# Designed miniproteins, single chains, continued (2): the designs that were tried, part 43

Each design is a single chain, and the fold is of that chain. pLDDT is the mean over its residues in the fold that is shown.

## One batch from the design tools (miniprotein)

Design m5567
Fold by ESMFold2-Fast:
Structure m5567 (fold): chain A 61 residues (1-61)
Amino acid sequence: LEELLKKIEEDEKKLEELIKEAEKSEFAEREVESLQALYKDFQDNVKALLKKAAEAAAKAS
């Protein structure tokens, strides 16, 4: 669970950096908005997976 959380956090940071680079590089507004939407979906999916992993760990007592 800790290794998985670290991997997810690393990927999240990489996507955050890519979004900041896109904003600075003056990407077309539509492309920046699409990238932001994908990042939000990724964050929501990550949170859902972490919740499921925590629930599974609690049941494995």
Scores: mean pLDDT 72

Design m5568
Fold by ESMFold2-Fast:
Structure m5568 (fold): chain A 94 residues (1-94)
Amino acid sequence: SKEELIEELKKVVEEAKKLLSEEQAKRLDEIFEKLLEAIKNEDIDKANEEADKMGDILVQSYLDLVAQGNLEQAEKLQELAERIGRILKEIIEE
């Protein structure tokens, strides 16, 4: 169900936040709250806009981990980002 997908999404986002800097984790939280509100309001354009912003933060955080030599954390973040993208696609593009 959509509700089950949203609950899974929340759990995956919390796991991804643990791999981000404090600044990026805060930005991700702010964007994610706006994304959830857009989903609730069935505002597909806003949901896609906020999903794109989340993707940008996850990509930048991945690149930061690679630059730091934290390759294991980078791989975990990539896996979590791919899961977030799949869940969002099911929620938004249904």
Scores: mean pLDDT 88

Design m5569
Fold by ESMFold2-Fast:
Structure m5569 (fold): chain A 90 residues (1-90)
Amino acid sequence: SMEEMKKRAEHVINLIKEQRETAIKALELWKVPEEVKEKVIELLEEALKKVEEGAKEYLRTGDKSKFEEGLKEAKKLLEEAQELLNKTLE
């Protein structure tokens, strides 16, 4: 149903927002260099945007593939952010 689709999309978006907040707090605590911090935050913001845009398209068209595409793109951006952090904290 549309209601279930909306709740699933909202749940995923909220989870990503919570993970973003946790990551930003960790960057502050770890005293990550400003340039790296800014890039990681940029990647997290872009990941959230991809999920939100995919969810919006899914709700408009009923096409689940757009939401799934947004999630895949977000995952790639999150992996890129993690790799950047790993290289900085090594």
Scores: mean pLDDT 80

Design m5570
Fold by ESMFold2-Fast:
Structure m5570 (fold): chain A 99 residues (1-99)
Amino acid sequence: LPPSGSPAVVETVDPATGQRLYAATVEATDPASGRKITATAVVRQNADGSWELVDARAVDDNGVEYPVTAEIDEAKKTLTITVTSPDGSTLTFTVPLPE
């Protein structure tokens, strides 16, 4: 079966700046280790409506942190999260950005 996980999305406001924050959380099973990995990417909205990456993190159910990258495609309104396992294999998730 393909990696299963429904993206969970949380919107909040940064108390320091008043800017809108969007956090996307995805879960998948690493095929190399069999561990459940939870990846979270946080983006903020600028005054012009564009989004920028604030933070990205991936951790398994034992608390081991995995290398992660996140990319924003403004034209497609998508956030792509890529997690790298210790054996060099990658897990990629695409999450829609809010309108």
Scores: mean pLDDT 76

Design m5571
Fold by ESMFold2-Fast:
Structure m5571 (fold): chain A 81 residues (1-81)
Amino acid sequence: GKGEEGVALARRGVELGLEGVRLARGEGLPPAIGYTIRAIGGLIDAELARRKGDDEAAVRAGREGLRAGEEALRAGEQGAK
């Protein structure tokens, strides 16, 4: 269902964020970590919304988590010099 979709989006965000942290060097590491923490927050929010049956809130939280994960990956890639 949509709640599961939201959680899946957020999990993808966390995976991207962790990859950003893995790639990060020097000045790229703090922003990669910060965005990854935001992606984890999105996963927590998506799972809580799913448990309440709020599918729309779960998808919104999942999209926010995915966006944060994408930013973490970008920060990590730019810092990997």
Scores: mean pLDDT 86

Design m5572
Fold by ESMFold2-Fast:
Structure m5572 (fold): chain A 55 residues (1-55)
Amino acid sequence: HMSKEEVLKKFNKEVAEILREYKKTGNKDEAQKRLEELRQKAIEETGDESIVPEI
């Protein structure tokens, strides 16, 4: 298992990449979908919804 710290670090990096793509495309629906998928993955990997930031 990845540590919770490693999962959150990866999550923050991937959030930044999604937001950068959104800044280029303006596609809010695609960005929201990707952010939600990323959040769900982080919740599954950590087993704790409360430590994963809301987006």
Scores: mean pLDDT 77

Design m5573
Fold by ESMFold2-Fast:
Structure m5573 (fold): chain A 59 residues (1-59)
Amino acid sequence: SEEQQELLKKAEELLKESVRTLPADRDKAQELFEESLRYLAEGTDDEKVKAALLKAAAG
């Protein structure tokens, strides 16, 4: 769906920003990474994968 594509695109953008931020600010990079996992979880239809991603995002 279009909504699913938008969520995946947002996850990719957040992941890219997390990687770019990592050398300067590890805490902010971690926040961006966790947010990317939440968007990725919302974009997936696999309940097991969704649960695993949300658990990872919670730290």
Scores: mean pLDDT 83

Design m5574
Fold by ESMFold2-Fast:
Structure m5574 (fold): chain A 66 residues (1-66)
Amino acid sequence: SLEELRARAREVLEEAKKNNMTIDEFVEKLQALRDEAVARGYPVDEVNAVFSEAAKEAVEWHKKKK
């Protein structure tokens, strides 16, 4: 479900926080998850919306950290 995809995107974000991942590493993992979701038949527009939210949260976390 789209809700599962959103939960998994949040899981990637939490791993990035714990492991102090670079933005490049985070984006790479997020792109892999996106490509997997699209390949499994999720609508591109809905997938993009979920990952835009995750990316926005990552940027906000990174700004507060720096």
Scores: mean pLDDT 75

Design m5575
Fold by ESMFold2-Fast:
Formats: C-alpha cells, structure tokens, sequence
Structure m5575 (fold): chain A 72 residues (1-72)
C-alpha cells in the first residue's frame, strides 16, 4: 500500500468515525424498546472499535483489507 492510499483510507475511516455520534443519536430516537436500543448501541460500539483499530494500524504503517471492515 502506498502512503497516498493509506492517507485516503485514513480519511475515509476518520469520516466514518466522525459520523458515529449522529448515528448513535438516530438509534436512540428510533429504538422501540430498551432491549433493542442496548443491542443496537452494542453493535455500534463494536463497529467503532473495529474502525479505530483499523485507523491505528494504518497510522502505524500496517496494511489492512477494507473488505474485512465490511465483514465486521
């Protein structure tokens, strides 16, 4: 992976992370039950962790497969 490709992927990951607070508020507004909200927030927290780990690995100079993020 080139440095330019790494910067482009980091920009995408950072943009995704920046949108998570708005997504969290949308889930809070739309959830039908406390159980549904808890499950949705847990899934969002898991996704945030995967995105943050991917960003940290790219910043450390490691290569990641973008398809792996879709599978998570």
Amino acid sequence: MSAEEREARLAILRDMLARLPAAREELRAKAKSPEELEALLAALEAAERVLREAAARLEAGEEIDPAALVAA
Scores: mean pLDDT 75

Design m5576
Fold by ESMFold2-Fast:
Structure m5576 (fold): chain A 99 residues (1-99)
Amino acid sequence: SELEELRRKLEELLSSKDLEKVREALELAVELIASSDPELRELGLEALERAISSKDREVLELTLEALMEALKVAPDDIELINRLIGLILRAIGELFELE
């Protein structure tokens, strides 16, 4: 399915040591968050969570930028907005632990 292909693409890009590929994955995740499809939005959220789990400073900084962009394009859905804010706080916390 197209959903499974998107998930695989995101996993491959996020697992890369190439920051440009990580950026591509994060940009795709933001596009998925802007979608009216709840399954695509969930995939976007999963991708952002995976990026935070990398615990790599440069990846976390790119992820924080992507999360801020996601808030701008997100539908007016309070549960989605609350989840994005939670991920922002988690990313900030992980960055502080790397200091």
Scores: mean pLDDT 86

Design m5577
Fold by ESMFold2-Fast:
Structure m5577 (fold): chain A 64 residues (1-64)
Amino acid sequence: MTLEQEIIEALARMMRGIGLAAGKPEEAVEQIVEYLRKQGLDEEAEAVRKAFEETGEIPEIPEL
């Protein structure tokens, strides 16, 4: 794993934590998906969105 990938994962996990604490999981998922797509991680972004649609919970951030 590159340092860049580790930073992306850390920021996405931070966004998840903030969303859970704020009680706004839908908004947090949208922010995480947009962030991952901006980093070129479209498949990972879709996986996060799909997991949320299936479970109603903010999923664990996948490994890059």
Scores: mean pLDDT 76

Design m5578
Fold by ESMFold2-Fast:
Formats: structure tokens, sequence, C-alpha cells
Structure m5578 (fold): chain A 117 residues (1-117)
């Protein structure tokens, strides 16, 4: 088992959501958050893993609760992604996945993380 942590912060660095779980290698961990912030607020999602395991894939899905519009970005280690809505996903040198995006006023954020040894 390895520890997976997902954190959501605003552009002021304030913590809006946090979830940590222990998962088996090859499993997918899902964390869901709701954010009620001024439209266009930049949110940062950080995904990190503890121990000898690594993140194999991160999928971040944003849903605007008012319009039902969905934006999804998927990233693997060493990749970078950009969505049509301007969401950006990148991999840091320490193995941490980071997604930054402008939020709608009422946004659902779903983060799916797959880990491997």
Amino acid sequence: MVGVTVAVVNDAGELLGYKTERVEPGETFTATFEANVPAGTRLKVTVSVSGPARIAEVEVTLTDKKTGQTDTVTLRPGESGRSASGAELRWDSDGTAVATFPAAEDTVIEVKVTVEL
C-alpha cells in the first residue's frame, strides 16, 4: 500500500480541499471536491505519493454545475497537458502532479489517480 494525497488550493494558497488514502499499486484512487469561488479564480490541484511507488496517471475533470460543461485533462509522468478551457497539468521533478485551472463559480473537481511501483 502507498499513500496518495490530493489537495486543492486557491491563488492565495488557502486550502479548499484535502484527501489522503492508502491504495494498492495498480489501483485507481478518486477524490471529489466542490468549489464555490468567484468565477475565474485560479485553483491548483496537487497530487503526491509517499513511499517507493509512483503516479502512473492523473485525470482531472472539472464540471460547471450551472452549465453541465465538462473539461478533462489526463497526464502521465513526463507529459504536460492543456485543455480547451485553459486548464494546465504538469509533472514536477519530485514526481508531484500539478493541475492549474480557472474555476466556474460552482465547480465540481474530480481527480482520479493511478499508482504503480
Scores: mean pLDDT 77

Design m5579
Fold by ESMFold2-Fast:
Structure m5579 (fold): chain A 69 residues (1-69)
Amino acid sequence: SEKEELRKKMLELIGEILRLIGEIIDLEEKLKKTEDEKEKKELEKKIEEIKKKIKELLKEMDEISKQLS
């Protein structure tokens, strides 16, 4: 069933988003402990890149949700 495949994809996207949130938490923890300004900028850049990826995955979830409606 097309709807079953879309539900599986939705669960995969949820899992990916949760994993990426975990990566942000780890990077923010490192950012709080870092004293080097260059390392802080690199960590902030990585966090922003992951946030952008989460936004893209959320958009994919929205499109799948519309197809399941």
Scores: mean pLDDT 87

Design m5580
Fold by ESMFold2-Fast:
Structure m5580 (fold): chain A 73 residues (1-73)
Amino acid sequence: HMEERKKELDERAQKAIKEKNADELYSIGLEYMLMGDYDKAIEYFKKALEIDPNNERAKKALIHVENVKKIRS
């Protein structure tokens, strides 16, 4: 279920961080965003941008998620 999915995503994220795979970290951020876990989504979009500062998809997604979290807080 959702907890098992989050564990899988955390394992995938750890591998992506070690491999410097910004696109995979962006995809993991999207998965967390779709699950409503905005804190984890923000974390992984930021990690993607640390690896690839020019990743425009991650920049736009980060701004969007931060705005959504602010409204829902």
Scores: mean pLDDT 81

Design m5581
Fold by ESMFold2-Fast:
Structure m5581 (fold): chain A 59 residues (1-59)
Amino acid sequence: TPAERMVAALRAAGLRAEVVSPDEIRILSTPEEQQRLSAADRAALTAALGPVIDEMRRR
């Protein structure tokens, strides 16, 4: 599902997240944890999440 793909991308970047529904996720990581992402990890996340978010918007 889109939510599973988003959670997988977030976990690959070292963030904590969980699936709430097929189209909904919960980010468990604090703002401080998110700020510790490297520029490369942030760019990789943006690239991975873009297509998933676009798919969810079309629904």
Scores: mean pLDDT 75

Design m5582
Fold by ESMFold2-Fast:
Structure m5582 (fold): chain A 96 residues (1-96)
Amino acid sequence: LSREQQLDMLAGLALMVAGLAGLLASKGKLPEELAERLRELLLRAAEALDAGDLDAAIEALDEAVELARAAGTEEAEALARIVERVREQVRALKEE
């Protein structure tokens, strides 16, 4: 895959996780305030990836992981693990 295609896929994954946070909040499994803050951070990461700003994307993803883990719920930890994997892929692209 080209770098552009990889960045587009990672941005899509960030948006998917934002959608999952909203879905969990709608089912009462995540606080709505937490879901909104996660959505804002993941949208910021996706916009940074679309702009090719990997440092800004990593910063937003790091904040999202910390925020989700601070919640201390099983669902938030699952989201944190997904975001962490996206972050690892962005870091790998930066090292190339």
Scores: mean pLDDT 86

Design m5583
Fold by ESMFold2-Fast:
Structure m5583 (fold): chain A 57 residues (1-57)
Amino acid sequence: MKLTEEEGKKIREQIEKVLEAVANGDWERAEKLLDEMDIPDEIKQSLRAWLEREKAR
């Protein structure tokens, strides 16, 4: 399962980059990273909803 594990790690790293960009107030980078991610739609939709809530604060 090395390929599956590597893909999972890459997805986690991409999510962490989005979270870091949001923590730094870099919304443009966060949105670009989210759009470029190749992750399950359910996770992407959840992250996008969370991002919009954070932007509204």
Scores: mean pLDDT 73

Design m5584
Fold by ESMFold2-Fast:
Structure m5584 (fold): chain A 70 residues (1-70)
Amino acid sequence: KEEAKKAIDELLAAIEAGDNAAVLRQLGRLAELVKDDPELKALLEEAWRALMAGDRAAARAHLQRLRDAL
């Protein structure tokens, strides 16, 4: 779970920096780390939907909820 928390922290930094390559890399890492937990997968999907909508504030909020659920 520590690796997932680190990936979330790196993803949040990438979102703030506007680094789309880093965002995609950390999203892929998170998807692998949470793949066996349906609740964590659902929280990651909510963060993904916010990112696709361009809502960075909602994406950060969903990622914080995911981090708290770890």
Scores: mean pLDDT 81

Design m5585
Fold by ESMFold2-Fast:
Structure m5585 (fold): chain A 69 residues (1-69)
Amino acid sequence: MEEKVIELSRQSSKLAEQLKKLGDTKSSQKVEEMLEQAGKAYLAGDYEKALELAEKALKYAEDSLKKAK
């Protein structure tokens, strides 16, 4: 569980950086906010919630990149 949260967070962060390079600062910021919420859940020991938030951040980043191109 924990390892998967970390991996999804890394993938989402990479996509957020790509959004910044494309000038989509708003979408990048939103992904970072979702990852911050996932991190807070992770630190609280709520790995299930952290996983859901990390997965949501990844999907949002992927969708935002499709729209930004």
Scores: mean pLDDT 80

Design m5586
Fold by ESMFold2-Fast:
Structure m5586 (fold): chain A 65 residues (1-65)
Amino acid sequence: MSEEELRREVELAMALMRFAVAKIAISRGKDVEEALKLMEEAARRAAELDPEEGERLRKEIEELK
């Protein structure tokens, strides 16, 4: 794995982590509007790095609306 590939993997992992944390916040009824915004931002970032993962995350957001 190249350094560039590793950096992309790290960025994707960070986007997925931000999405997961925001989703947990929504499930707990905490800061729902801000958490939804963070999920949408994380999904957009994930789509830039991995379109397949980005599409999966967008579907999860739609299910929460």
Scores: mean pLDDT 80

Design m5587
Fold by ESMFold2-Fast:
Structure m5587 (fold): chain A 82 residues (1-82)
Amino acid sequence: AAGRPLSEETVEAAKRLIEAARKKDFEKIRELAEENRDKNPAVADIANVALETGSFELGVEQAEAILRHAAGEPAGAPLPAA
């Protein structure tokens, strides 16, 4: 869901996703994907990609990008190279 404003709930979901991904907790990531499917589709999409690919590190980077956007940074800012 590119270009949409982020809510506090999206920020909280992104933080929970980062924590679950760091723990490699597939069950928690699935739970987050299901809970956020309609409410925070960006977080749900990242969670589903992490589950399908097993790329938890990429999931953390994407969730951190969501947190930076929610912190008031411009949506057009380039993503970090690492």
Scores: mean pLDDT 70

Design m5588
Fold by ESMFold2-Fast:
Structure m5588 (fold): chain A 60 residues (1-60)
Amino acid sequence: SMLVETFRELARHLLETLSPEEALRLLEIVVDWVRQHYPDLVPAVEEIYREFRRELERRE
């Protein structure tokens, strides 16, 4: 899905340019937006969000 691919690229970009806290906060807002407009894609974007969150927690 183009939206899921865009979300993964957005997540990577934000985590490279912002603090981990700011990046995760913005990604959570995007996940909420997806939940409201594209509910069928929520499991995929939530899994990407959890993957990046786990990666950051492991690095800290």
Scores: mean pLDDT 80

Design m5589
Fold by ESMFold2-Fast:
Structure m5589 (fold): chain A 80 residues (1-80)
Amino acid sequence: SMEIEKLREQLEKFEKDFEGLKEWGKKTEDKELVLKGLERAKELLKKLKEEAEKLKDEELVKRIEKLEEEIEKLIEELKA
């Protein structure tokens, strides 16, 4: 469906943006700004997951859950 296609496009863009955030996070001394970016990414991903669940696309849900786990791990590492 067009809805699943659009959600997949949004998720691909998210993955690209998240990759950039990870690379920037390795180079910057602004730990607080990186944390803020990760929290915003987590909020966006939560909305994408709700849409994937409504569409009953288990593949997209699993893909999003893996990204949520990565973000959570990075947040914990930055807080430690």
Scores: mean pLDDT 85

Design m5590
Fold by ESMFold2-Fast:
Structure m5590 (fold): chain A 56 residues (1-56)
Amino acid sequence: SLEELAKRAGLSKEELEELLSLSPEEQQRALVRMVIEGRLTPEEAEALFRAIMEAQ
């Protein structure tokens, strides 16, 4: 589900790997930036962050 959410958000596999290597604070900042850029809705960013936390 994490990979599918990332794919729907237009994230590459490499971008997802980078997100997974970041601290929770850095992950939140990256996802907020993507919302500001219009790549993600706030709900999609929340779902991705939750999925990342569950994966770790």
Scores: mean pLDDT 79

Design m5591
Fold by ESMFold2-Fast:
Structure m5591 (fold): chain A 68 residues (1-68)
Amino acid sequence: SMEEIKKKAEEIKTEAVQRAAELLRAGDRDGFAQAVMEYAKKLLDLGYSLEEVSRTVAEIVAEARRLA
């Protein structure tokens, strides 16, 4: 269902924020970029639109920067 897909997307987002924050704290710029791209691809593969993925990626980056 769409609700199940959305739940999976929230799980991906949570994991992405934690991973991105760790990479930012480590100063791993290439790892950060790669991780963001990987999570964006996972969201696209779930059927999210480019607009939805773009908004979610911006949220992930903002939250990761807050935690770093």
Scores: mean pLDDT 84

Design m5592
Fold by ESMFold2-Fast:
Structure m5592 (fold): chain A 100 residues (1-100)
Amino acid sequence: NLEVEIELTFALISLHLAKEAARRGDLEAARESLRVALKAVEKALELAEDERVKEELEKARAYLERAIEAAERGASPEEVIRLIEKAEEKLLEALRLVEE
């Protein structure tokens, strides 16, 4: 569980950086931070043994993929931030479950 917690913490930090970049209108920097977060979530998913944790990580991955696509097609910063916040919500739930 510690390795999963480390990857989730790293993903959450990367999402914070992506959100800050998006707020500045820097969607390229947001995309780079989102890709870093996606890799951390994928690694956490490989390491996770609890099916409930895996379910929340799969939802987070889906929101991250949508956020990356939105940033790539030049969607509004507000749309990108909304998707980041949804991914963050799922990662926080996964972290809560890992701590049990």
Scores: mean pLDDT 89

Design m5593
Fold by ESMFold2-Fast:
Structure m5593 (fold): chain A 100 residues (1-100)
Amino acid sequence: SSTELRKLFVQEAKRLLSWLAEEARRRGDEETARIAERTIAELDEMEANNASVEEIKALVVRSLDEMIRAAEGDPELKELIEETREILEKQAEVVEQAIK
């Protein structure tokens, strides 16, 4: 079902963003953690408003790009965010194609 695939993608994106927020905070990067937490809140709003997978993907990718910029001073954290971005973008494309 398209609704269930969208829910699973949002849940996975929130899980990974929550993990990145915790990792950023442990490293003393409060800015990157705040971007991740803000994105989780925006994803909750998008899910409540029945946003498309395409719109959700766009938010997630833009937010991860913002986090990559914020984490510029921590190469290890930046690499984790870049890897997460690639994973979520590919997952979103698979879900979007399956729904269409």
Scores: mean pLDDT 88

Design m5594
Fold by ESMFold2-Fast:
Structure m5594 (fold): chain A 60 residues (1-60)
Amino acid sequence: MEAAKKAAEERVKKMVEKQKAAGIELSEAVKEAAFQGYLTANTTFGTELTKAPLLAAPEP
């Protein structure tokens, strides 16, 4: 659904911007993987604003 895709894109954009502010630029492959992960999660659980999957380790 468009809403799920938009939510996934927003999350990737915020993640990239946060990492860039810390002096880290993510590769296109990493951004695509994150987008697909968020899109899948949003499609399965609906569009939730915040959800941290236990399968993913948080990074600084």
Scores: mean pLDDT 65

Design m5595
Fold by ESMFold2-Fast:
Structure m5595 (fold): chain A 56 residues (1-56)
Amino acid sequence: AKEELLKIPGFDQEMADKVIEKFGEEGALTLTEEELLSIPGFDEAHVLAYRRYRGV
């Protein structure tokens, strides 16, 4: 999950670590827009990049 998050444009190691810490390895790849925006430092650009990577 962490390695997959690091492939998303605009995601760095700190952002990936925050996702894994809050949602875990399994939850990290199935997040909603609201869940992503609940993480400090995440904005709509990160949501769009995540959704493009996930194909949704």
Scores: mean pLDDT 77

Design m5596
Fold by ESMFold2-Fast:
Structure m5596 (fold): chain A 60 residues (1-60)
Amino acid sequence: MLKEALEIATKAVEEALKQGKSENEAKHEGARAIVEAGFGGLEPATLLQIINEALEKAKK
């Protein structure tokens, strides 16, 4: 469950960064991708943690 959400978020963040978007904009794209994939019911703190991990993995 959480591993799949992290992979989805990481791909969305990577795509946003490739388009020249800021880290904050990339985080928003990651959040959108997770919610669209059906993970919007997770606790906000858990969603934020997944998004931060995705950004860290997507850097470079």
Scores: mean pLDDT 80

Design m5597
Fold by ESMFold2-Fast:
Structure m5597 (fold): chain A 57 residues (1-57)
Amino acid sequence: GPSAKEQLGEQLEREAVRAYLERDLEALRRVLDKGVELGLISPETAAAALAAAEREL
């Protein structure tokens, strides 16, 4: 089955999508920050995703 790191990555992706759909920018920022801390996404990707969400919400 998938590794713990792969499962964590998928969980964080689902949490980020949920926060975005719920228009919860605070939750989205926390999920993206955690992804960066865990090395799952780049700081640039996180910043771009948050900026896009802020413009749409």
Scores: mean pLDDT 79

Design m5598
Fold by ESMFold2-Fast:
Structure m5598 (fold): chain A 67 residues (1-67)
Amino acid sequence: MKLSSEEAAKLVAVFLHAVGVEIDYLLQGLSEEEARKKAIEHARNLIKELLSDPEVQKLAEELLEKF
């Protein structure tokens, strides 16, 4: 598997957005478990919207499972 710079940037953006969502929910007073769950749901939606390559989507989902 090889990522283009564009695909790599999109993959990084997905995870940065997920971290931002998790932090936002933590600051709103949600538990770590609830904040993480919402961040993962947000990341899954972004994977579907931003990543067009099925192999890159699969990699993103596998990385998300370890998030």
Scores: mean pLDDT 78

Design m5599
Fold by ESMFold2-Fast:
Structure m5599 (fold): chain A 62 residues (1-62)
Amino acid sequence: SEQLAIALSNLGAVYEALGKLDEAVKAYEEALKIDPNNADAREGLERVSVKVLKNAVFKVTS
């Protein structure tokens, strides 16, 4: 349901705010499986991917 996609998108945003990036990705991906056009979930996944890349660079170069 669209409401479940909205709830999962909101959950992703909460995980993102807490710095739980892996959980945020999973929540946004689940939202997009239900509603691929959910703008909040698409935007959130794009933001989290940038944060994951920044963290990966620090782990690889440190």
Scores: mean pLDDT 80

Design m5600
Fold by ESMFold2-Fast:
Structure m5600 (fold): chain A 72 residues (1-72)
Amino acid sequence: SDLELLQELLEKLQKLVAKALEAVKEGNLEEAKKYLEEARKVLEEYKDKLSKELYETAEKVFKEDSETILKM
């Protein structure tokens, strides 16, 4: 099910984004960037596995979270 794949993707992205946020709060910008790049790679691996609509939903959430973290 595409929904099950979406849930797994969002869980993986959330874990990496949370680590990036913690790194930024500790002043470790390079570590934060590494976690965000890892999350982006995970997102790209799901592009051909999800419907366009579900993929775009995950991509939008990740972009919003990533932009928020990098502005801190």
Scores: mean pLDDT 84

Design m5601
Fold by ESMFold2-Fast:
Structure m5601 (fold): chain A 68 residues (1-68)
Amino acid sequence: MAEELVERGLRLIEQGASPEEAIKETVLEGLRLGLSGREIGEAVVALADKLGLSHEEANRLGVQAVLE
């Protein structure tokens, strides 16, 4: 499941989305699917690694997605 979220995030980047948007959409999709915070966090970290983002930046963006 986390792998599918990462692939979706990468597709958003290919379609012109920013890394910030891709991470936020990954969090929102994980919540929509009923995934645990651990599973969503794993997907966010994996996506950040593929995009060259720091884990700190990815975590900040993920928290903001939940608050919006």
Scores: mean pLDDT 78

Design m5602
Fold by ESMFold2-Fast:
Structure m5602 (fold): chain A 76 residues (1-76)
Amino acid sequence: HHMEELREKAKRLIEKAKEALENGDYQKAVDYFEEALKLDPENVEAWRLLGKAYEKMGDIEKAREYFEKAEALRKQ
């Protein structure tokens, strides 16, 4: 089913993003998380880690925005 294929693609992108984040490749991590969130926009972990990547890059305002997005989805 198409929805299962989209979630599987998002999951693979999130794993690549996590690897990039751990390696200090913050922009690469952001790119992978943003692509994953286009496929699975309700993934709380991806929003949280996108915020973490922006925090590591010193973009505190974007980090806060994405942490708030993750928290809003978690409460649903």
Scores: mean pLDDT 85

Design m5604
Fold by ESMFold2-Fast:
Structure m5604 (fold): chain A 72 residues (1-72)
Amino acid sequence: LEELEKELAELQERARAALAAGDYAAAAEALKKAAEVQKRKLILLEPERAAQLEAELAAFKAQLDAQAAALA
């Protein structure tokens, strides 16, 4: 869990740096990876919600890809 929190923080910082640089594609990649880590963390805490969390992650990734494409 602690390692997942550290990985999440590193990915969020990477996303912030990419956004500051105007690299929306890199920011979307980092945010998608951060969402994957967050999903794994939430499943460890609430395994009964695994299916819902996986569906939410898939929707979030699709939304980020659409936003990155629109901003490019």
Scores: mean pLDDT 76

